# Designed miniproteins, single chains, continued (2), part 99

Each design is a single chain, and the fold is of that chain. pLDDT is the mean over its residues in the fold that is shown.

## One batch from the design tools (miniprotein)

Design m7656
Fold by ESMFold2-Fast:
Structure m7656 (fold): chain A 64 residues (1-64)
Amino acid sequence: MLERQEKLREERRENVEKVEEEIEKMREEAKKSPPKERLELEIDIGMKMLAASMGIEYKEPKPL
């Protein structure tokens, strides 16, 4: 029988993994971008990582 704390930890791990996948895609896009746009993407990546560590969803700008 799993404890509620154990379940919350597993859900957090799964959410972090999903966010990490999105971050990796953003990093690949940043590598192909001009230096100025790359800095903006790196800031978004950092904020997305911070939000994930706090258990909050980071809402990205609308995709083009």
Scores: mean pLDDT 68

Design m7657
Fold by ESMFold2-Fast:
Structure m7657 (fold): chain A 53 residues (1-53)
Amino acid sequence: MEIDFTDPDLAARQLREEWRRHPDDPRLLTLARSMAEQYPDNEALRELVRELS
């Protein structure tokens, strides 16, 4: 799994694609939450956390 942690929008897209392949992977939700805490105003990460929760 390759996630670009320097671009929150790209990271959100990559995490969503990984979740589609591995929907039961708890690490994906943990990573999404961590990224959303670092970028609280990023809507894509906020939506991703809501969708994975």
Scores: mean pLDDT 76

Design m7658
Fold by ESMFold2-Fast:
Structure m7658 (fold): chain A 56 residues (1-56)
Amino acid sequence: MSIEEYREEVIKKNMNPENTKDATGHDFNEILSEEEAEEHAKKLREMAEELKKKLE
């Protein structure tokens, strides 16, 4: 799959609590480049912030 599709799918999987455990298993560190990892983390933070705002 394309790099764009790969990033989107990884972000989507990280939204699931079960998949986040595997994502933190150093697997993505070997696959993703620094820029890709940074964008991925940025999207995760934005989603987490939105979720936290709903809780509040």
Scores: mean pLDDT 59

Design m7659
Fold by ESMFold2-Fast:
Structure m7659 (fold): chain A 51 residues (1-51)
Amino acid sequence: LTSRELSVLALLRQGKTNQEIGEILRISIRTVENHVKSIFRKLGITSRSEL
């Protein structure tokens, strides 16, 4: 994972929503959603419940 994807993953594991992650990292919700999809693909998982 990239350093940005690791930051997003850490916040996802803390139970943060896409909106909250966007606010913390100062990026759009759309950008967060793209990172989440990339992370899930790279980890071979399909949902947040697997984190």
Scores: mean pLDDT 83

Design m7660
Fold by ESMFold2-Fast:
Structure m7660 (fold): chain A 55 residues (1-55)
Amino acid sequence: PKITAVVPVTGSVEEAREKALKAQEAIASAKNVEEAEAIVKELRAQGLDVDLEVH
């Protein structure tokens, strides 16, 4: 499955883009969906509003 990180734009578009890129890179290093979900959970715990989209 194709996994994409989604970050809502609630402030600066550039800040959201940078955070989305960082989240995407972290998810890209995951070997499976379970690892990607664990990474997203960690990012959310740090205050990032990040979701996973599975296509």
Scores: mean pLDDT 72

Design m7661
Fold by ESMFold2-Fast:
Structure m7661 (fold): chain A 96 residues (1-96)
Amino acid sequence: EEAQKLIKEAAEKIREAASLIANDPRATVDEQAEAGLAIIEATLVLKSPKPTKEDAERLLKWAERLRDIARRLGNDEAVQLATEASELAKKAIEKL
């Protein structure tokens, strides 16, 4: 199903963006902890045989939060990944 593929692609990009934030020396301890939680949530979605609309909505919220953190840090790669994840999650929600 196309929606499930979009949710998993969003989760993969969230993990990449969160990993960049977690390893950014400019990130605060709280921002690194948030990135760690995003990695856990995205990993659980990726392991799910059938991701739900609620999973896509949670990923969208994480993508938006990670994008805000990445913008503050000036981490352009993380901003791009989080933005792409947000668009994929929105598209998945529209198909569900």
Scores: mean pLDDT 89

Design m7662
Fold by ESMFold2-Fast:
Structure m7662 (fold): chain A 83 residues (1-83)
Amino acid sequence: SEVEDLIEELEKKIEELEKKIEEAKNEEEKEEVKKEAEELSAELEAHGDLFAAVTDPELQEKIRELTEKALKVGKKIAEKLNL
């Protein structure tokens, strides 16, 4: 499904951001992660209406897990950036 493919793509981007913030060595690299996180946050918000329209319980659960993972990684990024 298009929604399932989108969830998998977004999950991969979240995992890549988590790895980048862990590997960031200096303030310049941390600022790049911050920009990518802001872009991903905007992308997630842009798909909010699409996700809210999902009535399939299995896809709803995947969206919930994606949202929780995004919040967890976002918090980790914010803590490492002292935001």
Scores: mean pLDDT 82

Design m7663
Fold by ESMFold2-Fast:
Structure m7663 (fold): chain A 61 residues (1-61)
Amino acid sequence: MDVEIVLRAIPLLQAGLSTREVAEALGLSPATFSRIFRRVVGVSPAEFRAQLAARDARIEV
């Protein structure tokens, strides 16, 4: 199910993985993953990941 894919993707995106890396981990193409994620969540995985990466950068400082 699409929701199941998103639930598996979120912790990987939170770990700082790229859209491509998350898609590979789920056994999907980046294009297929991006379409599913955007339809379920309402934002692209790239946008979601960018927000998380920006916040995570505060730990590196």
Scores: mean pLDDT 74

Design m7664
Fold by ESMFold2-Fast:
Structure m7664 (fold): chain A 58 residues (1-58)
Amino acid sequence: ARVLRFAPLPPDASPREVVDAVVAGNGLTLSPAQRARAYALAEADPSLRAALDYLATL
């Protein structure tokens, strides 16, 4: 797993906005299936831990 870089986000940012910001900030290239999985994990876990752990494996 890689260490992800985090930019400050508004406290009202949606799970999708957090995923998109992490992807862009870390230069990740996701397939549509990988992005859909990250969104699903973020929507299921508002703490975003599962989504961030998943993105760190890519």
Scores: mean pLDDT 74

Design m7665
Fold by ESMFold2-Fast:
Structure m7665 (fold): chain A 61 residues (1-61)
Amino acid sequence: DIENLKNALKALENGDIEKAKEYLSKAKSLSADEQAELFDLAEKDVQKAIDLLKEKIKELE
């Protein structure tokens, strides 16, 4: 569901990493590996997490 990815993106842009992880865990459009990658990036490099999530959203549109 693209809405969960968009909500996760807004949370990351607002610096709310916990909220972003919650939305990412609910996103049916993400595989387990894709979710793990975004979780790792959200903690280590939030800008890369934002960039990757924007690409994923574009692929689903």
Scores: mean pLDDT 81

Design m7666
Fold by ESMFold2-Fast:
Structure m7666 (fold): chain A 101 residues (1-101)
Amino acid sequence: SEIEKLVKEVREAFEEARKILRDMAANGVTPEHLERLAEVFGRLAEIREKAPPELQEKLDRLMDAVAEAFRVAVETGNQDELDRLIAEAEKLLEEFEKLAK
């Protein structure tokens, strides 16, 4: 299914973002982290353009949650707050996956 492929691509992008954000919080922010995260957001934006309107709303919420996690990783590096925000983003991803099924 085209939708199943899209859902898989969103999951893979989220997992890559999660890894980058955790590395940023633990080891500090590098230009490579920013470039890779920009590529992840670019892929999510492309997926959003191809998604049905109902899935676009859920994807917007997921992207906003990842952006908030990025802000915490850059501004404070607070690992507990970052883990909480990542868990919230994962719940949004699970809702997106259920809606797309």
Scores: mean pLDDT 84

Design m7667
Fold by ESMFold2-Fast:
Structure m7667 (fold): chain A 100 residues (1-100)
Amino acid sequence: SAMEKELKELVKEFVEKVYEEEKKTGKDAKEALILKIRALLEGLGVEEEKIEELEEKLKKAKSVEEMAEILYEFILTLEKEQQEKLKEVLKSLLEEYKKE
């Protein structure tokens, strides 16, 4: 439960930070966020079929909060080792966003 709570908070912070940064570029921030999520999951060795299913759900999301919830629920379907690796990657990425 402690790991799941930390992971949920990291996913929410990541989704919100990426969306805000992409929104500044004048491009579709939702599309850019989905592409970054894809790249992250591909880097972790997540199967293409699972990534495609996630992308379809994310495309239908009506808010950044809903996208964060969808991504968190998806991560909970992954192997524990992949969840732990993703937690460390998200911490590193959020640390980069804090560098101003």
Scores: mean pLDDT 82

Design m7668
Fold by ESMFold2-Fast:
Structure m7668 (fold): chain A 70 residues (1-70)
Amino acid sequence: MSALEKLLELIGRILRAIGELEDARLELERAKREGDEEAIRKAEEEIERAERELREQKEKLRELEKEYPA
């Protein structure tokens, strides 16, 4: 049991969420260039989902920092 293990797990989740957000933003750019309204909408939904997940993981990281200050 350690704060370090929890921190590393949260960092891993944050990095994955950032990657998903980057991918969704790239798809949005592609969809806009192609003028694909449906693809634009789907990419915007993916961005919102990834941003929400990233915010949630960052909040968990902040709570962990309060419990186990560095």
Scores: mean pLDDT 80

Design m7669
Fold by ESMFold2-Fast:
Structure m7669 (fold): chain A 80 residues (1-80)
Amino acid sequence: LSEEEKELINKLVEKDTGRKLSDEEIEKLVEILLSNEDLDEIQKKIKEELGITLSKNTIEALKIFLETGDKSIIEKYLKQ
């Protein structure tokens, strides 16, 4: 991930949690999001591994961004 992509991810995470992730935590988040798991299991792993609770909408937006590379998904969600 580029520095810009990490900052976009952190903006969305901070909106949900009030906290930014370190580079190492972002790498772990990306690993979990790109797993072939259902949404409930992804949310559970994020809580267990990173100690944060992300909304379903945030998880879906991040997953689409990481799978497609489309920054507009993050930008659209941040405007909501």
Scores: mean pLDDT 81

Design m7670
Fold by ESMFold2-Fast:
Structure m7670 (fold): chain A 106 residues (1-106)
Amino acid sequence: ALEHYELGKEYFEKGDYEKALEHYKKAIEEAKTDEQKALAYLGIGKVYYKLGDYEEALKYYEKALKLAKTDEVKAEIYEELGKIYEDLGNLDSAKALFEKAEELRK
């Protein structure tokens, strides 16, 4: 799971979103913990956000949030959700999500 998760991140950073999705999906298949699945779902959500598919991005962020165990991963998910709501012009919802992310970071 970790090896495919790291490859997914590398391809995402390179802008190779097709290969990023391939490796994140393999990371989900090989994941031993809910946290590992949450990280891979978060990665998939970020890919769809970059592709402008906000509906798919929201779907994967919701899957990630349900499985996330640490405040750090939850904070990142809330921050990414906030970005979508900001892009959609829902500034009040975006602000609440960003504040939730900061609260979780302590």
Scores: mean pLDDT 88

Design m7671
Fold by ESMFold2-Fast:
Structure m7671 (fold): chain A 65 residues (1-65)
Amino acid sequence: KLVIEGLSEEEKKKVEELLKEIEKIRAQGNTPENIKKREELEKEVLRIMMEAEKRTGKDVKVRKI
């Protein structure tokens, strides 16, 4: 379970949707195409979090539980 702090509810939902898609791809198996797609989605999550920190001035905390 992931806990995300420092995001608005809308930003949190967007990040959660991307994380859900990453998990879905993981469940489909480790093909080169799936690995590449996961890496692209992970990069997008980082971009959203960095942009949110820049806009809100708050530290975005993502913890894996």
Scores: mean pLDDT 74

Design m7672
Fold by ESMFold2-Fast:
Structure m7672 (fold): chain A 63 residues (1-63)
Amino acid sequence: NEEKATELYLSTLTPEELREEIERLKELLEKLKNKPETPKNQENIKILEKLIEELEKKLKELE
């Protein structure tokens, strides 16, 4: 199950690695913002925004 695999992966990351992952996803989000505003692109943007929020939440829990 992808949810359980993601949770396990996130649990292995250090705070430093989480920060690096968040920055990488923010760069990807900026690339998507520069693409045409299609429904598919808007869905991808929302997915990335939620993923970034979850990672930031995990980082705060480790601090």
Scores: mean pLDDT 76

Design m7673
Fold by ESMFold2-Fast:
Structure m7673 (fold): chain A 69 residues (1-69)
Amino acid sequence: MVEYPKLEVKEEMTPEELLELAVELARKMAEIANLPPEARELLVEAARAAAEGRFEEAEELYRKALEVA
């Protein structure tokens, strides 16, 4: 099953805020699915950088993906 990414979710968020975040994530995931292959490749690289703890590089790659999209 698909789980919500909790990287931007603080422990103290209310259930209403979590629901709104889930809706925004679903919307963004739909947009990502419709992105051109070049943008999707950059997003994969950004995810890899973030998983390795290189958040600044991940942000830069994400920004490039948005430019290509």
Scores: mean pLDDT 63

Design m7674
Fold by ESMFold2-Fast:
Structure m7674 (fold): chain A 76 residues (1-76)
Amino acid sequence: SAQEALEKRKKEIAEKFRKALEGKYSDEEIEEMAEILVNAKEELVEKVLEYLKQNFVPVEKVEDLAKRLALEEAAK
């Protein structure tokens, strides 16, 4: 089902972020990020992850970050 596919994608994003960000965020914050990004293109998810590896962004700002990065790609 679509709901099962979204839950699987959310877990995959959370696992990827947890490994890459090495305790920069709590498990709850990682899950919130995965929820924000579950409907985003895989390309955008990867771009957000690379940004977060180099910069600290509070979880409440991650949605704004994703939106800005998506707009920057659209402007090219």
Scores: mean pLDDT 80

Design m7675
Fold by ESMFold2-Fast:
Parts: sequence; structure tokens; C-alpha cells
Structure m7675 (fold): chain A 63 residues (1-63)
Amino acid sequence: MSKEELEKKIKELEDKAVRAAALGDYATAAQYLEQLAELLKESGDEKMAERARRSAEELRQLA
């Protein structure tokens, strides 16, 4: 995956997660953050992947 393609997918997942959370759909927002974490892990960004997983866990506690 190109760097530009990866950045676009990351932004799309972030936007989807933020939108779902704003609507109170914390379960869906957590799913998007889990997908984001998997994408970041595949790209080798372990620290950002961990951060995304923690955010997903936090939102799941609110769901």
C-alpha cells in the first residue's frame, strides 16, 4: 500500500469513528477504531495501533 493510500484510509476510518461517536453509536465507533488499529499494525506503526486499540476499549465501556 502506498503512503498516500494508507494516509487516506486512516483518515477515512478516523472520520467514520468520530462520526459514529458523535451520534452516540459507541459500539460502531469502537469497531472503526479496531479496524484502524489493524491497519496501523500492518503498516508497522505499533504505537499508533496501541493508541487506537485503547480508544476503542474506552468507547466500548461507554456502549
Scores: mean pLDDT 80

Design m7676
Fold by ESMFold2-Fast:
Structure m7676 (fold): chain A 86 residues (1-86)
Amino acid sequence: GKEELLEKIKRLIGEAKALDPSLSSLLEQLGKLVEEMVETEDPLEREILAGVAHIVLAVMKLVTENPELQAILDEIGDLVEELLKL
């Protein structure tokens, strides 16, 4: 369900923060976007929030050279897409 996906995303955000603390602010913004996706009843707002989340993820993936961090960010992106289907 939505709550299980949100908890998994939050766990991955925690792992990403541990790997690169310099991205903590962007990762916290990502967490807020995902929480808003779960809270909204508007499908269009949910799609917009997901689009912004993917932009934030793409920026973080562009600036990191850590393949473990890139893999975590990719997994978060996949879970954001899964959250849109619910």
Scores: mean pLDDT 88

Design m7677
Fold by ESMFold2-Fast:
Structure m7677 (fold): chain A 60 residues (1-60)
Amino acid sequence: MKEKAEELANIAVLSIKESPPTTEENIEQMKKDIEEEAKKLGIEEYAEEIIEKAEKALAE
């Protein structure tokens, strides 16, 4: 399960680096998409960690 969380986090970070969300609405949608994917993959417990990594990528 941790491997799926790391893969989802990497996908989210890469998406941000290639096409960073520039509006507050897009950032909130990104967080919602991460939560939804984590639930679908059965790793909802890691959603917060994945979102934190995505937010750090946005700050870079």
Scores: mean pLDDT 77

Design m7678
Fold by ESMFold2-Fast:
Structure m7678 (fold): chain A 56 residues (1-56)
Amino acid sequence: LREEAERFEELARQSEERAREYEKLDPEMGEQAREGYESLRKAAEKLRKEAEEKEK
């Protein structure tokens, strides 16, 4: 579970970088990419909380 949270956080970071690149090329794509990485960040937070609960 902790490893999964780390993976989603890494994906969110990579998606954020991509979103910035897309925003320079196409604002519409940038907006969509931003929504994507925000979802990944939220998922990572959820997984982190679950990992903490499971470890206890």
Scores: mean pLDDT 74

Design m7679
Fold by ESMFold2-Fast:
Structure m7679 (fold): chain A 112 residues (1-112)
Amino acid sequence: MEAIELVLEAIRRIRETEDPEELRRIGEELVRRLLPVARKLGELIEQGNEEAKLEFYGLQIGLLIAGEVIAEKLGLLTEEERARIEAAIAAAVAKYPELKPLVEEARRIAEE
């Protein structure tokens, strides 16, 4: 998925920068570019497209991980927020095990 590749590349950019302004720009760019994709996937899900659900949850997981890394670097990540993000990712993977490789890849890029 081209949108997932965009998220993974953004996580790499986030990892490589310590500039708060660059971190905000990356976050804003992700939202701007991916919000139309998320809306289109949402419409497909409403129309009964089951395959669009996996793409939508994959995109949400990628954005959650990207947002977590940005918030951590900006000093805005609370223990409660971290726990909620981890719980949301775990719940999604439990329901859709096919998402596990994406979570592992995104976290690898964030830690690399």
Scores: mean pLDDT 81

Design m7680
Fold by ESMFold2-Fast:
Structure m7680 (fold): chain A 59 residues (1-59)
Amino acid sequence: SSSKKEAQRKAVLYSATGILMAAYQIDPDNEGIRKALVELLRELGYTDEEIEELLAKLK
């Protein structure tokens, strides 16, 4: 894919991440929200360790 398409894809992923982070703070016990947020953060290039730290801060 072109650099422009990758930049647009990442912008969409960042927006979705913000929404899921807000949803996780509202309902941190929702496994579906947690799983979706984890998968999205991996898509953005975060490591599992960074994701665990971020989720701990949001809880």
Scores: mean pLDDT 80

Design m7681
Fold by ESMFold2-Fast:
Structure m7681 (fold): chain A 60 residues (1-60)
Amino acid sequence: MEDIVEELVKRGYSEEEARRAVEAAKNMLDQGASEEDIIKALVDLGFSEELAREAVKLVR
């Protein structure tokens, strides 16, 4: 988890924002959600589409 958060911070996202997005994406992936559903859920939670796509890509 920390390594993924560090990669997102390197890409310009804040540590808190990256950590929340990664945690939410991992929880949804563990529940069997599709990549598309996870991206939509993260955007609905207030994250940017770019952050949502990067978080899903890195937690796979």
Scores: mean pLDDT 80

Design m7682
Fold by ESMFold2-Fast:
Structure m7682 (fold): chain A 69 residues (1-69)
Amino acid sequence: AKEELERAKEAKKRLEEAMKRLKEAPAEEIPKEIGEVLRAIGDMVESYLRAKKVDEEAAEEIKKLLGLE
């Protein structure tokens, strides 16, 4: 479960970086940055679902990273 929380934190960093790049991106780069945002969200959701089965505390921390609290 510690590994899932770590993956979620790294995915959160990628999401924040991709969102920042998306805000500053020229039109040509927008699809690429949107793809990175979606991949990061997917990684966080997968980490949450895996953690929820074995470590409730780690799952709650990932839920906070998803902005659900």
Scores: mean pLDDT 75

Design m7683
Fold by ESMFold2-Fast:
Structure m7683 (fold): chain A 58 residues (1-58)
Amino acid sequence: MFEEARKEIKKLIEEANKAASKMGDAYRSGNTELAEKYKKEVQEAIEKIREVMRKYAE
């Protein structure tokens, strides 16, 4: 159970990193609206990590 929680958190971190990388690429391409979309995805992944951590901590 706890190893599953760590794997899920690791997947969410990977998703956040991937979205952050795409956000950077969008900024370099001058695609500000796309960059804002990826920034939102990063924030959602972080929120999900916090929820998972709270749920599995007990």
Scores: mean pLDDT 80

Design m7684
Fold by ESMFold2-Fast:
Structure m7684 (fold): chain A 91 residues (1-91)
Amino acid sequence: LEEGEIAYIQGNLEAAIAAYEKAIAANPDDAQAWFFLGLAYYAQGKYEEAAEYFKKALELAPDDRWALIFAAVAYKKAGKLEEAQELLDKV
């Protein structure tokens, strides 16, 4: 039961990623689409990719504190402590 539910959630995350990638392809300066793509990758445990997408969202919306926080946390979870520090120093 629970394993089937986890697999269903993982399938939904892949569908969400595809939808956000399509949105970004149509409008690559959509900061919210980049942020949600980051959240979807973060939920899959793909922290390095998540951090890059949150960083892109932050570049497009520099006052988005959530994008900054999530990018730093994702880089830290990916073991990229220098990337996390450089991001925080930039903003």
Scores: mean pLDDT 77

Design m7685
Fold by ESMFold2-Fast:
Structure m7685 (fold): chain A 81 residues (1-81)
Amino acid sequence: STDLVNQGRTQDGLDQANNTIQNSTNMDQLNSGFDGVATINRGQDVDTRRQNGQQVRDAMSQMSSDNPLYSYKQDIIDLMS
């Protein structure tokens, strides 16, 4: 039951961070989203951190072509790999 509660809290936080990343229009907003993910990843195992990293890459890949950061998104994803 405790693990399920922690999983739910982790996923809600990750969803919020990924939403921030996907909808960020400047570096300050993007960094805020990444800080959120980093906070959630503290104390997580390697496999969970990999899964969370994939969710972040997916959020970046879903960034609108109209977003000012769109031209940098692939470089940012590559830096996260």
Scores: mean pLDDT 73

Design m7686
Fold by ESMFold2-Fast:
Structure m7686 (fold): chain A 63 residues (1-63)
Amino acid sequence: MIEEVLKLQKEVEEAKSDKEKYQEALEKLIETLDRAAARTKDEFLSGAFALYSAVLRVVSKKE
């Protein structure tokens, strides 16, 4: 799960110069974080993934 999140973070950073790729990478990262939050048995990690997903949703809507 964490490796997938890190890979998608890298894809988002690499896609910054391309608006379409950036939006797709951002959506995939948000979806992966939501799934990680739901699947993680550790309450702290679940909360951290959910918070990061929420932050990305706010950032995405303001861009």
Scores: mean pLDDT 74

Design m7687
Fold by ESMFold2-Fast:
Structure m7687 (fold): chain A 102 residues (1-102)
Amino acid sequence: GAEEAEKYAEEGAEAARAGAEAGRYGEGGALAAYGGAKAAEAAAKGGEAEAAEKAGEISAEAGREAFRAGAAAGDGRGAAAAGTSAAGAYASGLIGARRARK
């Protein structure tokens, strides 16, 4: 349900921030995307379309934070990977919402 989705999105965002603090920007983005995908799936199983969209947005923002941190650090490859992961997280939220509305 929504509570599980929120928990997974928060865990993914926290892991992404820890990865960015360690200088692992691309990995941080991937962790945000993974958390977002799990959150969107949990929301979809509960039939909660808005929770799936929200989970995707939270995870995408964490990925964008990793992208900005990587860009500021001069890690162009890590930043690009984090940006791609942010887009994936957003897409997972939309797909989850569509499945929830079935």
Scores: mean pLDDT 82

Design m7688
Fold by ESMFold2-Fast:
Structure m7688 (fold): chain A 69 residues (1-69)
Amino acid sequence: GYKDIVGADGTVIRVSEATVEELKRLAATSTEAVLKEVTDIDGNVHKFLVFDGRIVVETPDGNLVLATF
């Protein structure tokens, strides 16, 4: 299935459930900042930064915002 990742600015990125699970795993286990590239359902690549238990996404406008699932 698919799930929406929602940025704090209201940006919506639709990805696979496996991608959401991987981002949550990285947020829970990473001790260093991790840059993760994520492909959405339309084939667009988005940049996610996982740091300090947080998941941050680069919006289409180039801003970094907190992401929720």
Scores: mean pLDDT 80

Design m7689
Fold by ESMFold2-Fast:
Structure m7689 (fold): chain A 92 residues (1-92)
Amino acid sequence: MTVEEAFEREAPEIIARLKELVEQLKKSKNDKDIERLFNEALWLAFIALGSEKYREEVLKLMKEIATIVSKSKNKDLREFAEKLKKYYEEKL
């Protein structure tokens, strides 16, 4: 089994979790929860981006997540999310 085959096997479950994280982030008003959910999404995206087959869908979900986090009251989270949003947009 190649590393790429392992990522492709896990990618659908990771995509499902990223969609759940989008919904949780939309409902979250607490900066600590936003940071925790965003960090989980970043780790999951790192794993899923190893699969070319699911790359575009993962990048679209991460752009949406970064867009939500860019509205955070925490300046550092907001600035980092804005930078990541631009990065994901350029990779699409």
Scores: mean pLDDT 80

Design m7690
Fold by ESMFold2-Fast:
Structure m7690 (fold): chain A 66 residues (1-66)
Amino acid sequence: MMASVEAIEEAVRLAGEGRFEEAARVLAEAGGDPNSADMAATRAAALYGGEVGRNLARAAKRLGLA
């Protein structure tokens, strides 16, 4: 099930601060799935650069959100 817009925005904010594990946890706690993780990583990449998006995607994959 897709995470809420609020959870995706919070995850993107945390990723921008380099808090990738916390960002991935926010997505997981909100009932996030691979689509939610992809949306958050794409938005993080657009706002903070591709490396931030890739780091968030990697953290989400470690929690089974990929």
Scores: mean pLDDT 79

Design m7691
Fold by ESMFold2-Fast:
Structure m7691 (fold): chain A 56 residues (1-56)
Amino acid sequence: MDEKEKKAKRNVDGLKALADFAPDNETVRAALERAEEAYKAGDAEAASEAGLQAGG
């Protein structure tokens, strides 16, 4: 995988784990939804940005 794609995948996987652990965390769920949508569309940059919004 390209480095950008790898980062996007890690962000999505990390957000999934966080959402699973803290299902009540609305910020994590919103970020996960955005990251998954962007990743499905092939937009690795948008998926990475969504992850940063959850962590920053």
Scores: mean pLDDT 70

Design m7692
Fold by ESMFold2-Fast:
Structure m7692 (fold): chain A 70 residues (1-70)
Amino acid sequence: SEELKELKERLEKLEKELEELEKELEELKKEYKENPTREVVLRLIAAELRIIGLEIEIRILKEKIEKLEK
């Protein structure tokens, strides 16, 4: 199925984006530990919100893939 192929490719892209954001978040956590500033806190919050958004999108996409594979 072409539809299934496209969804799997989209999932791979989102999972890669999530990995990159998780690395960014870990770097920001280290920065916060050394220099806890308002700017670093706001960047941490922004990164965590982006991760939550991606996790939701990945979950929805996985459910769509599972339904099409049945």
Scores: mean pLDDT 86

Design m7693
Fold by ESMFold2-Fast:
Structure m7693 (fold): chain A 89 residues (1-89)
Amino acid sequence: ADELLREAERLLEEAEKLLKQGKEAYKQGNLDKARELYEKAIELAKEARELALEAMKKAENLEQILRAIALALRAIGIIFDAELGLKKL
């Protein structure tokens, strides 16, 4: 479970960087680049959510369950933000 939680966190950090880069590309008028960055952020966040849910199923203690829930919620937030960004394109 800890390995899955660490990998989910790593993917979320990368997804957040891509989301930020997508917002910058949008501000610069580079709509094609913004679209690609938002789509990649969604892909990584979805993968992180799946890993967090799998970690929850394999959790041995309450702390691991709570961490998995927090990571899954963070992933949902990134997906929502990136999808909102795509709708503005």
Scores: mean pLDDT 88

